Designed miniproteins, single chains, continued (6). Designs and how they scored, part 3

Each design is a single chain, and the fold is of that chain. pLDDT is the mean over its residues in the fold that is shown.

## One batch from the design tools (miniprotein)

Design m20076
Fold by ESMFold2-Fast:
Parts: structure tokens; sequence; C-alpha cells
Structure m20076 (fold): chain A 91 residues (1-91)
């Protein structure tokens, strides 16, 4: 499991699942940020990079969204670091 954080804005947790899929959990921390826009942007980048067939499920709202992908956790983390260069790994 890898957690990426942009301090005061959002946290993304990327978890390897036992079936070989990846769970991406997005949590917005600051109501002053347009949480809907950030969640939409992350979703657009995932679909653009991996294709719509890679998206197995999605659930949640504008503050907390869970997406399951048929993509390795390493590929998901690499994409998120590329599109959000201010994001850092947290323990």
Amino acid sequence: TVTLEVPGVFRVTVTALPDGTTRVEIEMYDDSVDSAAYIALITIYLVSAFGPEAILSGSGDNKRLTIVLDVSPEEVVALLKRVFPDAREVA
C-alpha cells in the first residue's frame, strides 16, 4: 500500500488487492478546494492513461472516492506522481 498526499488538499491511497487489481482511494481534506474538480481530474487521467476497460468499479462522492482498476499499483502510483508533482509518499 502506497499513500500519496498533497498537504491540506487531498490524500490518495493505492492498495494492491489479492486478485491482482488495484484500489485507489481519494480523500479531499480542504473544503476551500474544488474537491469535485480534483476527483474528476484524477479520474480523467486514469481513464486517459489506462483506458475505460481498466476501470472495474467506482463508488463515493466529491470528498471521498474509491476506484478499482485492472492495472498494477506501481503503474497507478507512477501516473499520480507524474500528474501531481507536489504529491509525496507518506507513512
Scores: mean pLDDT 75

Design m20077
Fold by ESMFold2-Fast:
Structure m20077 (fold): chain A 66 residues (1-66)
Amino acid sequence: TKELLEKALEALKKGDVETALKYLEEAFRKSRNPRVRSALKEAIEALKKGDVETALKNLEVALEYA
């Protein structure tokens, strides 16, 4: 899961929102940690709305617990 989160972060830094979403959704499916899952859900919803700043904050939270 941590590798998928790092790949999502790299994609977001490059402006590749579609690739970031794919990695975040994969990490959400594979994660067993409820805090990581909650943060990933918020990050995915934020990206779908175009809110990259909120997505990055929640991705950082997920990385802290992964």
Scores: mean pLDDT 81

Design m20078
Fold by ESMFold2-Fast:
Structure m20078 (fold): chain A 73 residues (1-73)
Amino acid sequence: SLDKALENIRKLAKEDPDVALTFAEMLAAIAERSGDYEELAKVYETMAEIARLNGDEELAEKYRKLAEEVKKK
């Protein structure tokens, strides 16, 4: 399930945040292509958390805003 995939990505982010973010970016692209905005929002929230943990506050805020936008669809 997506929730299990995102949990695994969050665990990976503790060891390698750049690789974890890359996997999350792939999941976001798949969800966007599928039009699954509920899944896309969850992926963006996970990407924001990974970016924050990696010290990239600007990228974290970008993904938080994207998650809020897709939740309105």
Scores: mean pLDDT 86

Design m20079
Fold by ESMFold2-Fast:
Structure m20079 (fold): chain A 53 residues (1-53)
Amino acid sequence: MREEALKYLEEHDPELAKEVKELLADERQDIEGAMKKIEAGVLLTIAKNKYKP
């Protein structure tokens, strides 16, 4: 899910996807999966709406 959300972002907005990857890498130590899950959920929702017919 997290990986899929990032791929959707890469297709929708590759620059934003790069920023998200950097944020998740830095936040790994402190926030762990919490931030990843939150961002993945939001990004996946946005991607789903963009890809809706």
Scores: mean pLDDT 63

Design m20080
Fold by ESMFold2-Fast:
Structure m20080 (fold): chain A 87 residues (1-87)
Amino acid sequence: VQSILDQIETLGKKIKELDPSISSLVDNILNLARQLSQETDPFEIGVLTGLAYIQIGVMKLITENPEVLALLDQIAALIDQLYAQKS
């Protein structure tokens, strides 16, 4: 779990360097990932995972940087891995 969270934080830092305009939205995803990593209720795990996907979708609509789009897809895959370890 911590290793996945560390990877998400590393990718988030790269996105913030490439597109500072979405920095606050990246911080929202990092907070959701941290909450998901600590959550034990299956319903709340589902809700937090869904919220993370909505936020990633919003960032993908805002960013014009194709490298940022690829990094957001990597974060989505790591959120899926985190969900799989918790569920």
Scores: mean pLDDT 81

Design m20081
Fold by ESMFold2-Fast:
Structure m20081 (fold): chain A 67 residues (1-67)
Amino acid sequence: MSAEELLAQGEAAFKAGDYDTAIRYYEEAIKLDPENARAWALLGAAYFHKGDEEKADEYFAKANRIA
């Protein structure tokens, strides 16, 4: 599975409200492509929706540094 395929699966889970599954797919995408700013931003969004604002801010900052 490519990073793009993993992001697509994560986004499907995110839209379904399954943020834990979305996080797992985004983490796998980041393992394949650590410089994918979109993957870091999506990971931040998933943590934000879980109420983990500290992790959300950290991952959004990472996305901004790459982009």
Scores: mean pLDDT 84

Design m20082
Fold by ESMFold2-Fast:
Structure m20082 (fold): chain A 89 residues (1-89)
Amino acid sequence: KVEELIELLKSPDPEVREEAALELGRIGDPRAVEPLIEVLRNDPDPRVRRAAAIALGEIGDPRAVPALEEALEDEDEGVRKAAKEALKA
């Protein structure tokens, strides 16, 4: 299931990518960390980047800290807020 959700992070549908990111955060499997960092840094949809920041905060893996710190400067307020909350976890 984790591998299937990681593949869904590449879906052309941003709603599917958002749901996959949130579910990966809920599961908390560290295999999702690097894929979620990629989404947080590069996804064109701010809703998907916000979901990746939330998920990385829920997983709590320190590998995400540099990407979350970068996301504090994101153009979208929701992404910046999610990154701020994730860094508190």
Scores: mean pLDDT 89

Design m20083
Fold by ESMFold2-Fast:
Structure m20083 (fold): chain A 72 residues (1-72)
Amino acid sequence: SALEEARRLVEEAERLLKEGRYEEAMRLAREARELALEALRAGEDPVEATGLALAAIGISIEAGIKLGKPPL
């Protein structure tokens, strides 16, 4: 399911972030966010789907900062 795929991608993105692989972590976090939003639209566990979307956003922000992205 989209929820299961989002969870897997968040876990992988978190691992990549810890390894300093920021560009890959950001790409996987973006994919996880899209899947978490798809799960929300499909009516899958809305609490878990929302949590996964927020986790993915957090990973993207942190990876972006580490890559020297300008503040918005």
Scores: mean pLDDT 83

Design m20084
Fold by ESMFold2-Fast:
Structure m20084 (fold): chain A 105 residues (1-105)
Amino acid sequence: SLEDELRRELARIAQAVTDMLNAKTKEEMEKAFEEFEKIVRDAVERLGLTPEQRARVEELVKKIREAGKKYYESKDPEEQQQYRDDILAATSEIARVLVEAARAK
């Protein structure tokens, strides 16, 4: 079903974000982000998001990219926690937009 397909895509997005946060090297982090971006892009195309929804998702992906870089490069546990929270919040918002798009079909 479309609901089962979306559930699997959301689980893959969550896994890619987890892999990014748990990356031990810059290369692993970049690879995890590329997988994340690919899954999100494929979901956006499959669900036929509106221009406004596409723009919102693009903004959130950019926020995750920047926060991910800062999370990896930071040596301050408090800064790392803030970037982690920013990544998780943006990921939750992407999931919400994808769910709303799926329900509109």
Scores: mean pLDDT 85

Design m20085
Fold by ESMFold2-Fast:
Structure m20085 (fold): chain A 60 residues (1-60)
Amino acid sequence: GPPVAVAVADYRPQRADELGIRRGDRLRILEEVDAEHVLAELLATGAVGLVPKSKIRIVS
């Protein structure tokens, strides 16, 4: 299935297509959009949006 990631920092959406996250949140990576962003699902809420790769860490 899609890889799982953990937020390493809080992030506030700067655009309507971005996902707000808090440090420790677990996300499912749905798609790599570009070199700096992924499309992710926040597992706790089911919310989907763009997340900067610098704010997450992929976990096995």
Scores: mean pLDDT 86

Design m20086
Fold by ESMFold2-Fast:
Structure m20086 (fold): chain A 72 residues (1-72)
Amino acid sequence: MTAEEYLEKGKQYEKEGKYDEAASWYRKAFLLNPTNAEVWKNLADAYEKAGKPEEAERWRKLGKVAVPDSKY
């Protein structure tokens, strides 16, 4: 299963209101492609919707470090 397939699974579970399962699938997508900003943002959002705002904040901070935004 590719990062894109895991992202698709996460979106499907999120659509069903299963935010914990969605976060699990987004985490797998992030591990396969940690530089994809969409994946970590969706992961953080899923944790927030699951009632885990501290975990969501942790992933937002980690995603900013993992996504290369520098010209150097």
Scores: mean pLDDT 75

Design m20087
Fold by ESMFold2-Fast:
Structure m20087 (fold): chain A 66 residues (1-66)
Amino acid sequence: MSEEELFKQMAAAILNKDYETAEKLAEEYRKRTGSKVSVGTLLMAAALYAIANPEEVKKIKLDKEK
């Protein structure tokens, strides 16, 4: 899964109110990117993306089985 796919999966999880999955995806994103941003900041960014683009985010398939 690419870094961009992880971010989109976070947005999809938030839209589906699956905040536990969103948090785990945000932590995985931080681990892969070496990002200095907090999990909370990533979740906020993903939530804003989901709110702005709900139709696009609904099309994202959550890849929980990886």
Scores: mean pLDDT 75

Design m20088
Fold by ESMFold2-Fast:
Structure m20088 (fold): chain A 74 residues (1-74)
Amino acid sequence: KKEELIRKGEELYKKADELEKQRADSVAGWDADAAAHPELAPFFARGKARETAIYDEQVKKLRDEAEKLFKEAE
């Protein structure tokens, strides 16, 4: 029972890590667009901030859920 909770928490942490990789790719894409079009840099900066905030929120939720499962397993 407790081992199953630990396993589920580990799976959520793995999903969070995958989202962080997607976040890094998203950041690189926005930064490349800003470098290519400096006149539109404020527009791309705003898009980057919004998209990274969504990733950060999802990652936090997954990690918070994993921590709750780990605490229940204790």
Scores: mean pLDDT 85

Design m20089
Fold by ESMFold2-Fast:
Structure m20089 (fold): chain A 82 residues (1-82)
Amino acid sequence: KVEELVKRAEELLEKLRRETDPEEKARLAREVIRIAKELDELGATEEARRVLEGLLEALADSTDIEVSVLHTAAAALLTALK
């Protein structure tokens, strides 16, 4: 299960890095956050951390308000994982 979630997150992050539409970026980002939360619930905290770090990098250049809110949410979740 963990390996499948990590693969799914990696696929979504790759799509997110190529995506230019803010609405679709936000949709992909929310899905990645969902997967990171599920990984943490399964005890895969290091995998969740790596996924969230990838998400923060992918969203760093966005000026869209919704995407920026999701970047903040991902950063907060990453901090909570410690």
Scores: mean pLDDT 80

Design m20090
Fold by ESMFold2-Fast:
Structure m20090 (fold): chain A 65 residues (1-65)
Amino acid sequence: AKEDLERAKKLLEEGKYMEAVGYFANAIAKDPNNAEAYRLMAEAFEKLGQTAAAERWRAKADSLE
């Protein structure tokens, strides 16, 4: 849902990366074709230092656009 995506973006801005990941996962579960949610999930994983995970989420986003 848009609400989960907006909450996740705010958490990402606040540096609460793991919480942001949770809300992005909820947004993706409700709208699995939302490329923006996948891109922001990748950004959150980059901020967590999980580069391999970030690359996988970015590739998924690219497949939707």
Scores: mean pLDDT 82

Design m20091
Fold by ESMFold2-Fast:
Structure m20091 (fold): chain A 88 residues (1-88)
Amino acid sequence: SEAEAYAEKAEEAYEAGDYEKAVEYLEKARALDPSKAFELTEAIAEAYLKAGDYEKAAEYYLEAARLAEEAGRTELAEKYREKAEEVA
């Protein structure tokens, strides 16, 4: 699928150390496949963390937590909130 293709490009960019492009591709994948929204949002947070942008990493972990909670994944939402506190 188009979403899977963007996720693959994001992984390639991440492995290459191009975290800005990784975020761009993950945002496109997330827009195309809302069913993976919290997982892709976590990946965006990880890319910002690797880039040294701790504020954005924390912001996206909190967004992933909100999306996981909306999906009924309470334990995962708690984990994402803890990650946000750790990197902020």
Scores: mean pLDDT 87

Design m20092
Fold by ESMFold2-Fast:
Structure m20092 (fold): chain A 75 residues (1-75)
Amino acid sequence: SKEEEDKKAQKLVDEFSDKMTEILEKMPFEEAQKVGKEAQEELDELIEKYEKGEISLEEFKKKLEEILKKAEEKA
C-alpha cells in the first residue's frame, strides 16, 4: 500500500540523515556547512519528486545513496 511505501520512504530519510550526520562530522566546519546545504537541497527535491509520484521508492533509495556517496567523496 502507499501508506506502507511512505513508511519505508520515511525510514530511508531517517537513515540518510543519520549517515549524512556521520559524514559531515568528519569534515572541517566550513566544508560540512556547504556539503550539508547541498545534500539538504538535493534531499528536499528528491522528496518532492517521490511525493508527486515522479519516482518510485526504489529510485528514491538509489538517489539517496548517490547523495551520500557524493558527500563521502568530498569528505
Scores: mean pLDDT 84

Design m20093
Fold by ESMFold2-Fast:
Structure m20093 (fold): chain A 83 residues (1-83)
Amino acid sequence: TEEVLKELERLVEQMEEAKRAGDAEGAKRYAEELAKLGKKAVEEGKLSPELAASILKYAARLLKEAGLEEEAERLEKEAEELE
């Protein structure tokens, strides 16, 4: 559980850095990894669906701020499906 949370936090930090650097491809790639890890952790019972959804919604917000509206909408929908 804690290891999953640390890895999700690392991916969020990487997305924030990619956004700050103007690296849209990096931000998108880290978001995809975060979504995969979050969903797998929920399926394995290592992370609550509510917490995973919150993390994915925050990541979607970062994508939107980076100008990646379509990717942000996809991730937000995936977060809603976890509930």
Scores: mean pLDDT 83

Design m20094
Fold by ESMFold2-Fast:
Structure m20094 (fold): chain A 81 residues (1-81)
Amino acid sequence: SLAAEIARLAAEIRRLASPEALAAATQAMIKAAGANADASAEEQLEAALEAAAKELEAQGLTEAAELVRRLGRLQVEALRR
């Protein structure tokens, strides 16, 4: 199921990234969502997840960033349904 795949990717991201890295990624998501407050929910979600992936890449966590982008594509698809 889509929910099971999303859960699996989230667990893998948490395994690869430290709590500190995840906190920084979360702050990047909040900032990006705020900067896009007047955009659609889909656009806000896409911007937030891209910001999280960029933050993880900046910390050298390229694999975690790729998983965040994959998770983002699945979440955007779920939002459209």
Scores: mean pLDDT 81

Design m20095
Fold by ESMFold2-Fast:
Structure m20095 (fold): chain A 70 residues (1-70)
Amino acid sequence: EEKKKLEEELKKLKEQMRAIQERATELALQYSKETDPAKRQALIAELHRLAEELKRIKEKMKEIEEEIEK
């Protein structure tokens, strides 16, 4: 039961990771085309938030994978 819950959580985290990566790619493309400094600053701030969230998800996935492997 516990292992099954961990596998389901891992699958959900992988889906969240993909969504964040797609969002970051879209924002990076918008940033490259944006000429307004204020809008560029907002896009960079959002990209930094997504990078932090992605890092946390990767760390959590590693912990869950290590728990499953035990």
Scores: mean pLDDT 83

Design m20096
Fold by ESMFold2-Fast:
Structure m20096 (fold): chain A 59 residues (1-59)
Amino acid sequence: MEEELKKLAEELGLSVEKVKSYLQGFITDEEVARHELRKEGLSEEQIERLLELAKKIAE
C-alpha cells in the first residue's frame, strides 16, 4: 500500500502527503475531492485512479 501511494504520487507529480489527503477526501466527500483535483489540473483518468485506490483503502 505505501509503495502504491509513492508510485501514484510520482506518476501524478504530487507529494505522497497530498495523495493521502485526496484519498481521505474521497472517503469524506467525493464531489469536493473531485473538484479539488480538477482545480489542481488532474485529468478525469487520474482522478478515477485516485478514487479506485481510495475505495481499496476504505475496505
Scores: mean pLDDT 76

Design m20097
Fold by ESMFold2-Fast:
Structure m20097 (fold): chain A 73 residues (1-73)
Amino acid sequence: SPQAEADAHLARGQAAFDAGNYDEAIKHYERAIELDPDHILAHFNLSIAYAKKGEKEKAKEYTDKAVALAQAR
């Protein structure tokens, strides 16, 4: 299912993030969001990865999206 594939990409992104490979983590989190646009954890983790790269505006954008999704539940 798209949700299961999104979760697999989230896990791969988390592994890349833990290794310090923030660009690889971002790609996996973006793919998770493409497969499951309402995936709160993927949006939140993407915001953290952008923050690690110093991309403050992108980090805020995805934090705001994650919060909006969580509030819609």
Scores: mean pLDDT 88

Design m20098
Fold by ESMFold2-Fast:
Parts: sequence; structure tokens; C-alpha cells
Structure m20098 (fold): chain A 74 residues (1-74)
Amino acid sequence: SRAEKVEQIAAILQEHAKLDAAASRAVAERIVDRVEVSDEDIERLRQYLENPQGKPPEEFLRPELAAVLRELGL
């Protein structure tokens, strides 16, 4: 569901992007509202934020999702 995806993304952002709970939820909602996000997309997002290895988001994520992250300053 949308709520479950928002919770998963918010948890990833809070843990790995060091956003507070409110900011993490707001950003997660904006991501889910702009692009269709699969469970695989969420796992790739976690991998990117946990250990980017100096690589851009496009190396980990689909172009549409990577574009949303760049627009949001992630």
C-alpha cells in the first residue's frame, strides 16, 4: 500500500540520510506521489543511501526515481 511504502522509505531516509522523522515522512510522501515505487526500487534506494561509494543515484536507481531524488536534494 501507499502507507507501507511511505513508512519504509521514511525509515530509510531517517536512518541513512539523517533526516528527522517529520522530514523523512514528508520526503517519502513526495517520492511516492511523483513516481511509482516498487519493492525493488525501495531496496535500491536503501543501498544507495547506505553506501553510495561516491557514485551518482543513476548508478543505483531507475532514471525517473533518480531524477526525483535530485529534485528533492538527495
Scores: mean pLDDT 84

Design m20101
Fold by ESMFold2-Fast:
Structure m20101 (fold): chain A 100 residues (1-100)
Amino acid sequence: MTPAEVAARIRAAVDELFETMEKEGADPEVIKEGREKADRLVDQLAAATTPEEIEARANELVKTVIDLLDKAGVTSPEAVRKAVAVIMEAIAAVEEFRLS
């Protein structure tokens, strides 16, 4: 897959996480800040040209998701599952480009 295709999968997982958090009553300002940061990281990942850049952006995205769950105080199993999906897509991106 291309970095753009991988970024599209991560973006879909990120959108599902934010939709779940919004439905569960997370603070709109926390959602807005987290979404803006995640969107920037996904765009940077789509533009990445080296495995090292992809790994760096993926690691930053994972940290962003963990920080977002902590700040929002969301503990639901559904939100946690959506967060794990984002993390798994980020790991898959690193593994796919590492083998190139």
Scores: mean pLDDT 80

Design m20102
Fold by ESMFold2-Fast:
Structure m20102 (fold): chain A 66 residues (1-66)
Amino acid sequence: MFTVEAVFETPERAREFAEIARSLGGEVELDEGTPARVVAKFDDVKSAIAAALIGIGLGGEVKVSG
């Protein structure tokens, strides 16, 4: 299991990332604070890497662990 944690300056970017991560099969927790935080868990490493790259592309600060 791989965990992708992404932190965004705005809740709008965090919501966009959360929807994308869910579409990739991630189990997603969203905190819409400021900064907004998304934690997505994946069983597949390729999905986790894809989510991490998308999170970076959306301007997030991204960490991956697994």
Scores: mean pLDDT 85

Design m20103
Fold by ESMFold2-Fast:
Structure m20103 (fold): chain A 72 residues (1-72)
Amino acid sequence: SMKRTILEELEKLNAQQPSAGIYERLGEIYRSLGDLEKAVKYYRKAAQLYREQGNFEKAEALEKKAEEVEKE
């Protein structure tokens, strides 16, 4: 229940002001809920935004997480 509430709050925040950190958190929560397709989607969106910001290490880590989830 608490994870669902946090998810709804993060989705609302993302609609108002999308950010790499919000997408990363959404990916983490969806992965923990077993929604692997959404987890991959949000990890990749987060990676793209971090890359645009010049945070290449974090972008690469999130792309690797997305690839790992796709194999689950």
Scores: mean pLDDT 82

Design m20104
Fold by ESMFold2-Fast:
Structure m20104 (fold): chain A 66 residues (1-66)
Amino acid sequence: MVDEIVERGRQEAEEAAKAGDESKITAVTLKLARDLMDAGVPLDEASRIAAEIYQEARKLLAERKA
């Protein structure tokens, strides 16, 4: 189910952000886009969803950089 793929990706990205791991945020969001496309989500939509989660994780990382 697409919702489960998105939820998993969001949780993994948040964990990476909390750990301060920029590389893992990138890897998780790339995997999320791929998993969404494998589930039948069009590239444009998969990219948009992954980009939103990437931005959320990057914002969380930036807030914790101090």
Scores: mean pLDDT 81

Design m20105
Fold by ESMFold2-Fast:
Structure m20105 (fold): chain A 59 residues (1-59)
Amino acid sequence: SADAAAQVGRYLRREVEEALAAGKISEEQARRAFEAIDAAVRDSDWLRGLEEVGRIVRE
């Protein structure tokens, strides 16, 4: 649902921001992760957002 996608999107964005601030991921990984979050929220596909962000941050 749109509400679930928005809530998951906010959670994922915070997690990516914290990982970037802690030096755990690169700026390029963060950029791609934010793009994936925005796309998932736009499409109301929170599961795809979780899967894509998880893949990017584990690179």
Scores: mean pLDDT 81

Design m20106
Fold by ESMFold2-Fast:
Structure m20106 (fold): chain A 74 residues (1-74)
Amino acid sequence: DSLLEELEAEGFRLVHESTQVIDGKTYKILVYSKVEDGLRVRVTVTINLDTGEVVVTTERFDANGRLVSREVER
């Protein structure tokens, strides 16, 4: 909850929400997006609903949609 509230406070908008089963594990996937300094920033929050493990992937794209950076946490 606090992570999602912080993303919205930073100007991110929820653009996608889904529940997916991958390799027998159930995940909630939330995708947030904003534009900052001419770059599109996408944050993907993947929550393992069985374990509570959270993986946060932050990707930055230029004006042509080219990936310029990717960072994965946890």
Scores: mean pLDDT 82

Design m20107
Fold by ESMFold2-Fast:
Structure m20107 (fold): chain A 60 residues (1-60)
Amino acid sequence: MEEKEVTLVAEADTKEEAAQKLVQQVSALMKESESVEVLDATSEVRDGKYIVTVTARVTT
């Protein structure tokens, strides 16, 4: 099958750094894939760290 779901996680001490890490991961995924569809995005703060999680559908 040419479609699969992947989960990307980025963690940083600031919201801006977590967002930048996630953007880099999504950009890398887009370079490897025909299309990337974001299905879900969540953010959580734990022990002063920002954790952002994205679930995406990838087509190759």
Scores: mean pLDDT 79

Design m20108
Fold by ESMFold2-Fast:
Structure m20108 (fold): chain A 70 residues (1-70)
Amino acid sequence: SIIDKLRERAKGIGEILGSKEVEEKILEKIEEEKSKSDEELEEEVGKVAGELMKEELERKKKEEEEKKLK
């Protein structure tokens, strides 16, 4: 099912980023939106996953910059 594919993607993203929190937030979004159509679910979850990935990468970049300034 689309839900199973999205859950697998969430796990993969969390593993790549080394962040259980990102994985958990994506899984929560899937759970919230699972009553929607497959198309809407995929679009909404994809947007949230992309934004969470961007935020985590920006957080890591800021932490690296802060370490260099200290």
Scores: mean pLDDT 77

Design m20109
Fold by ESMFold2-Fast:
Structure m20109 (fold): chain A 65 residues (1-65)
Amino acid sequence: SGVERAKKLLIKLAKLEPGKKISVRELAKLSNVSQKSAAEAARELEKEGILKRVSKGVYELLKVE
């Protein structure tokens, strides 16, 4: 699904570029999914502690060690 594709990309980015900020719009473009799917993926990973919401539609990638 688009949500799973976006989640996999976010997890990879969190490992490679911790501290990077990404918007839902940017995530949708990078993962080639709808903004709705990207927003859902970001919300799920925020609940899992992999992302931190810093403003409306913008998330910070947290370091996973």
Scores: mean pLDDT 82

Design m20110
Fold by ESMFold2-Fast:
Structure m20110 (fold): chain A 58 residues (1-58)
Amino acid sequence: GEEEEIKRLVKGVALERGYTEEQAEAIAENAVEAGATLEDVVQGLKDAGEEELAEKAL
């Protein structure tokens, strides 16, 4: 579902930024708990220059 896609994207970005797998999972979990939408995550990735990850989410 959308939550799983959000977790995947956020975790991927966190891992690329040098966070551990445990930290990346916690960050992804927190994003979903905070009510982040897939649209919010995609826009955030584009704003951060992570266009390739944003395109894979669409």
Scores: mean pLDDT 74

Design m20111
Fold by ESMFold2-Fast:
Formats: C-alpha cells, sequence, structure tokens
Structure m20111 (fold): chain A 57 residues (1-57)
C-alpha cells in the first residue's frame, strides 16, 4: 500500500541522513554547501531504491 511505501521511505531516509551526518562530522573540510548537495543526491537515490524494491515485493 502507499502508506507502507511512505513509511519505508521515511525510515530509510532517516537512516541515510544519520549516516551522512556522521560522515560529515568525520570530514570537516567538506563545506556545508557540498554536504547539502550530497544529502539531496543520497535522499533521491534512497527514495528511488525503496520504491523499486517495494514494487518488486
Amino acid sequence: SSAELEKEIEENVRKVKELLDKYFSQHPDISEEEYQKLLEEAVKRVKERVKKRFAES
């Protein structure tokens, strides 16, 4: 269902944001602008991956 898909996306996006925040803290030479770009790209990829996996399930 759409509700299950939305929940799965939300959970995976949260995990990715946590991982990227940790990565950014370990690489202080990365600018905030660069970090935001990486975050946006990662979130987009995660949403696409989750949608594909959910459709295959």
Scores: mean pLDDT 79

Design m20112
Fold by ESMFold2-Fast:
Structure m20112 (fold): chain A 82 residues (1-82)
Amino acid sequence: MEKLKKNIKFLEDLLKGTALDFIENHGIDELIDIMLEVAKYLGDEETVKKLEELKNNGSKFTGEDIKELIERLYKKVKEKEK
């Protein structure tokens, strides 16, 4: 539970403009791992599959693509908390 809350807050902070800075300092794989933890918590199998595909393919995604996935996960978390 504590790790999940930390990951959710982290996604919120990324949406406030820190996503690119995090990738530059920690790398995209660490960001994907955090997003996978949140997606698994939500039971969002579709997003889990997409993130695993992204990690396995080694594809270079744009900051916009990453932000879109972060926004999707954060929105679903907020909806589940209702």
Scores: mean pLDDT 69

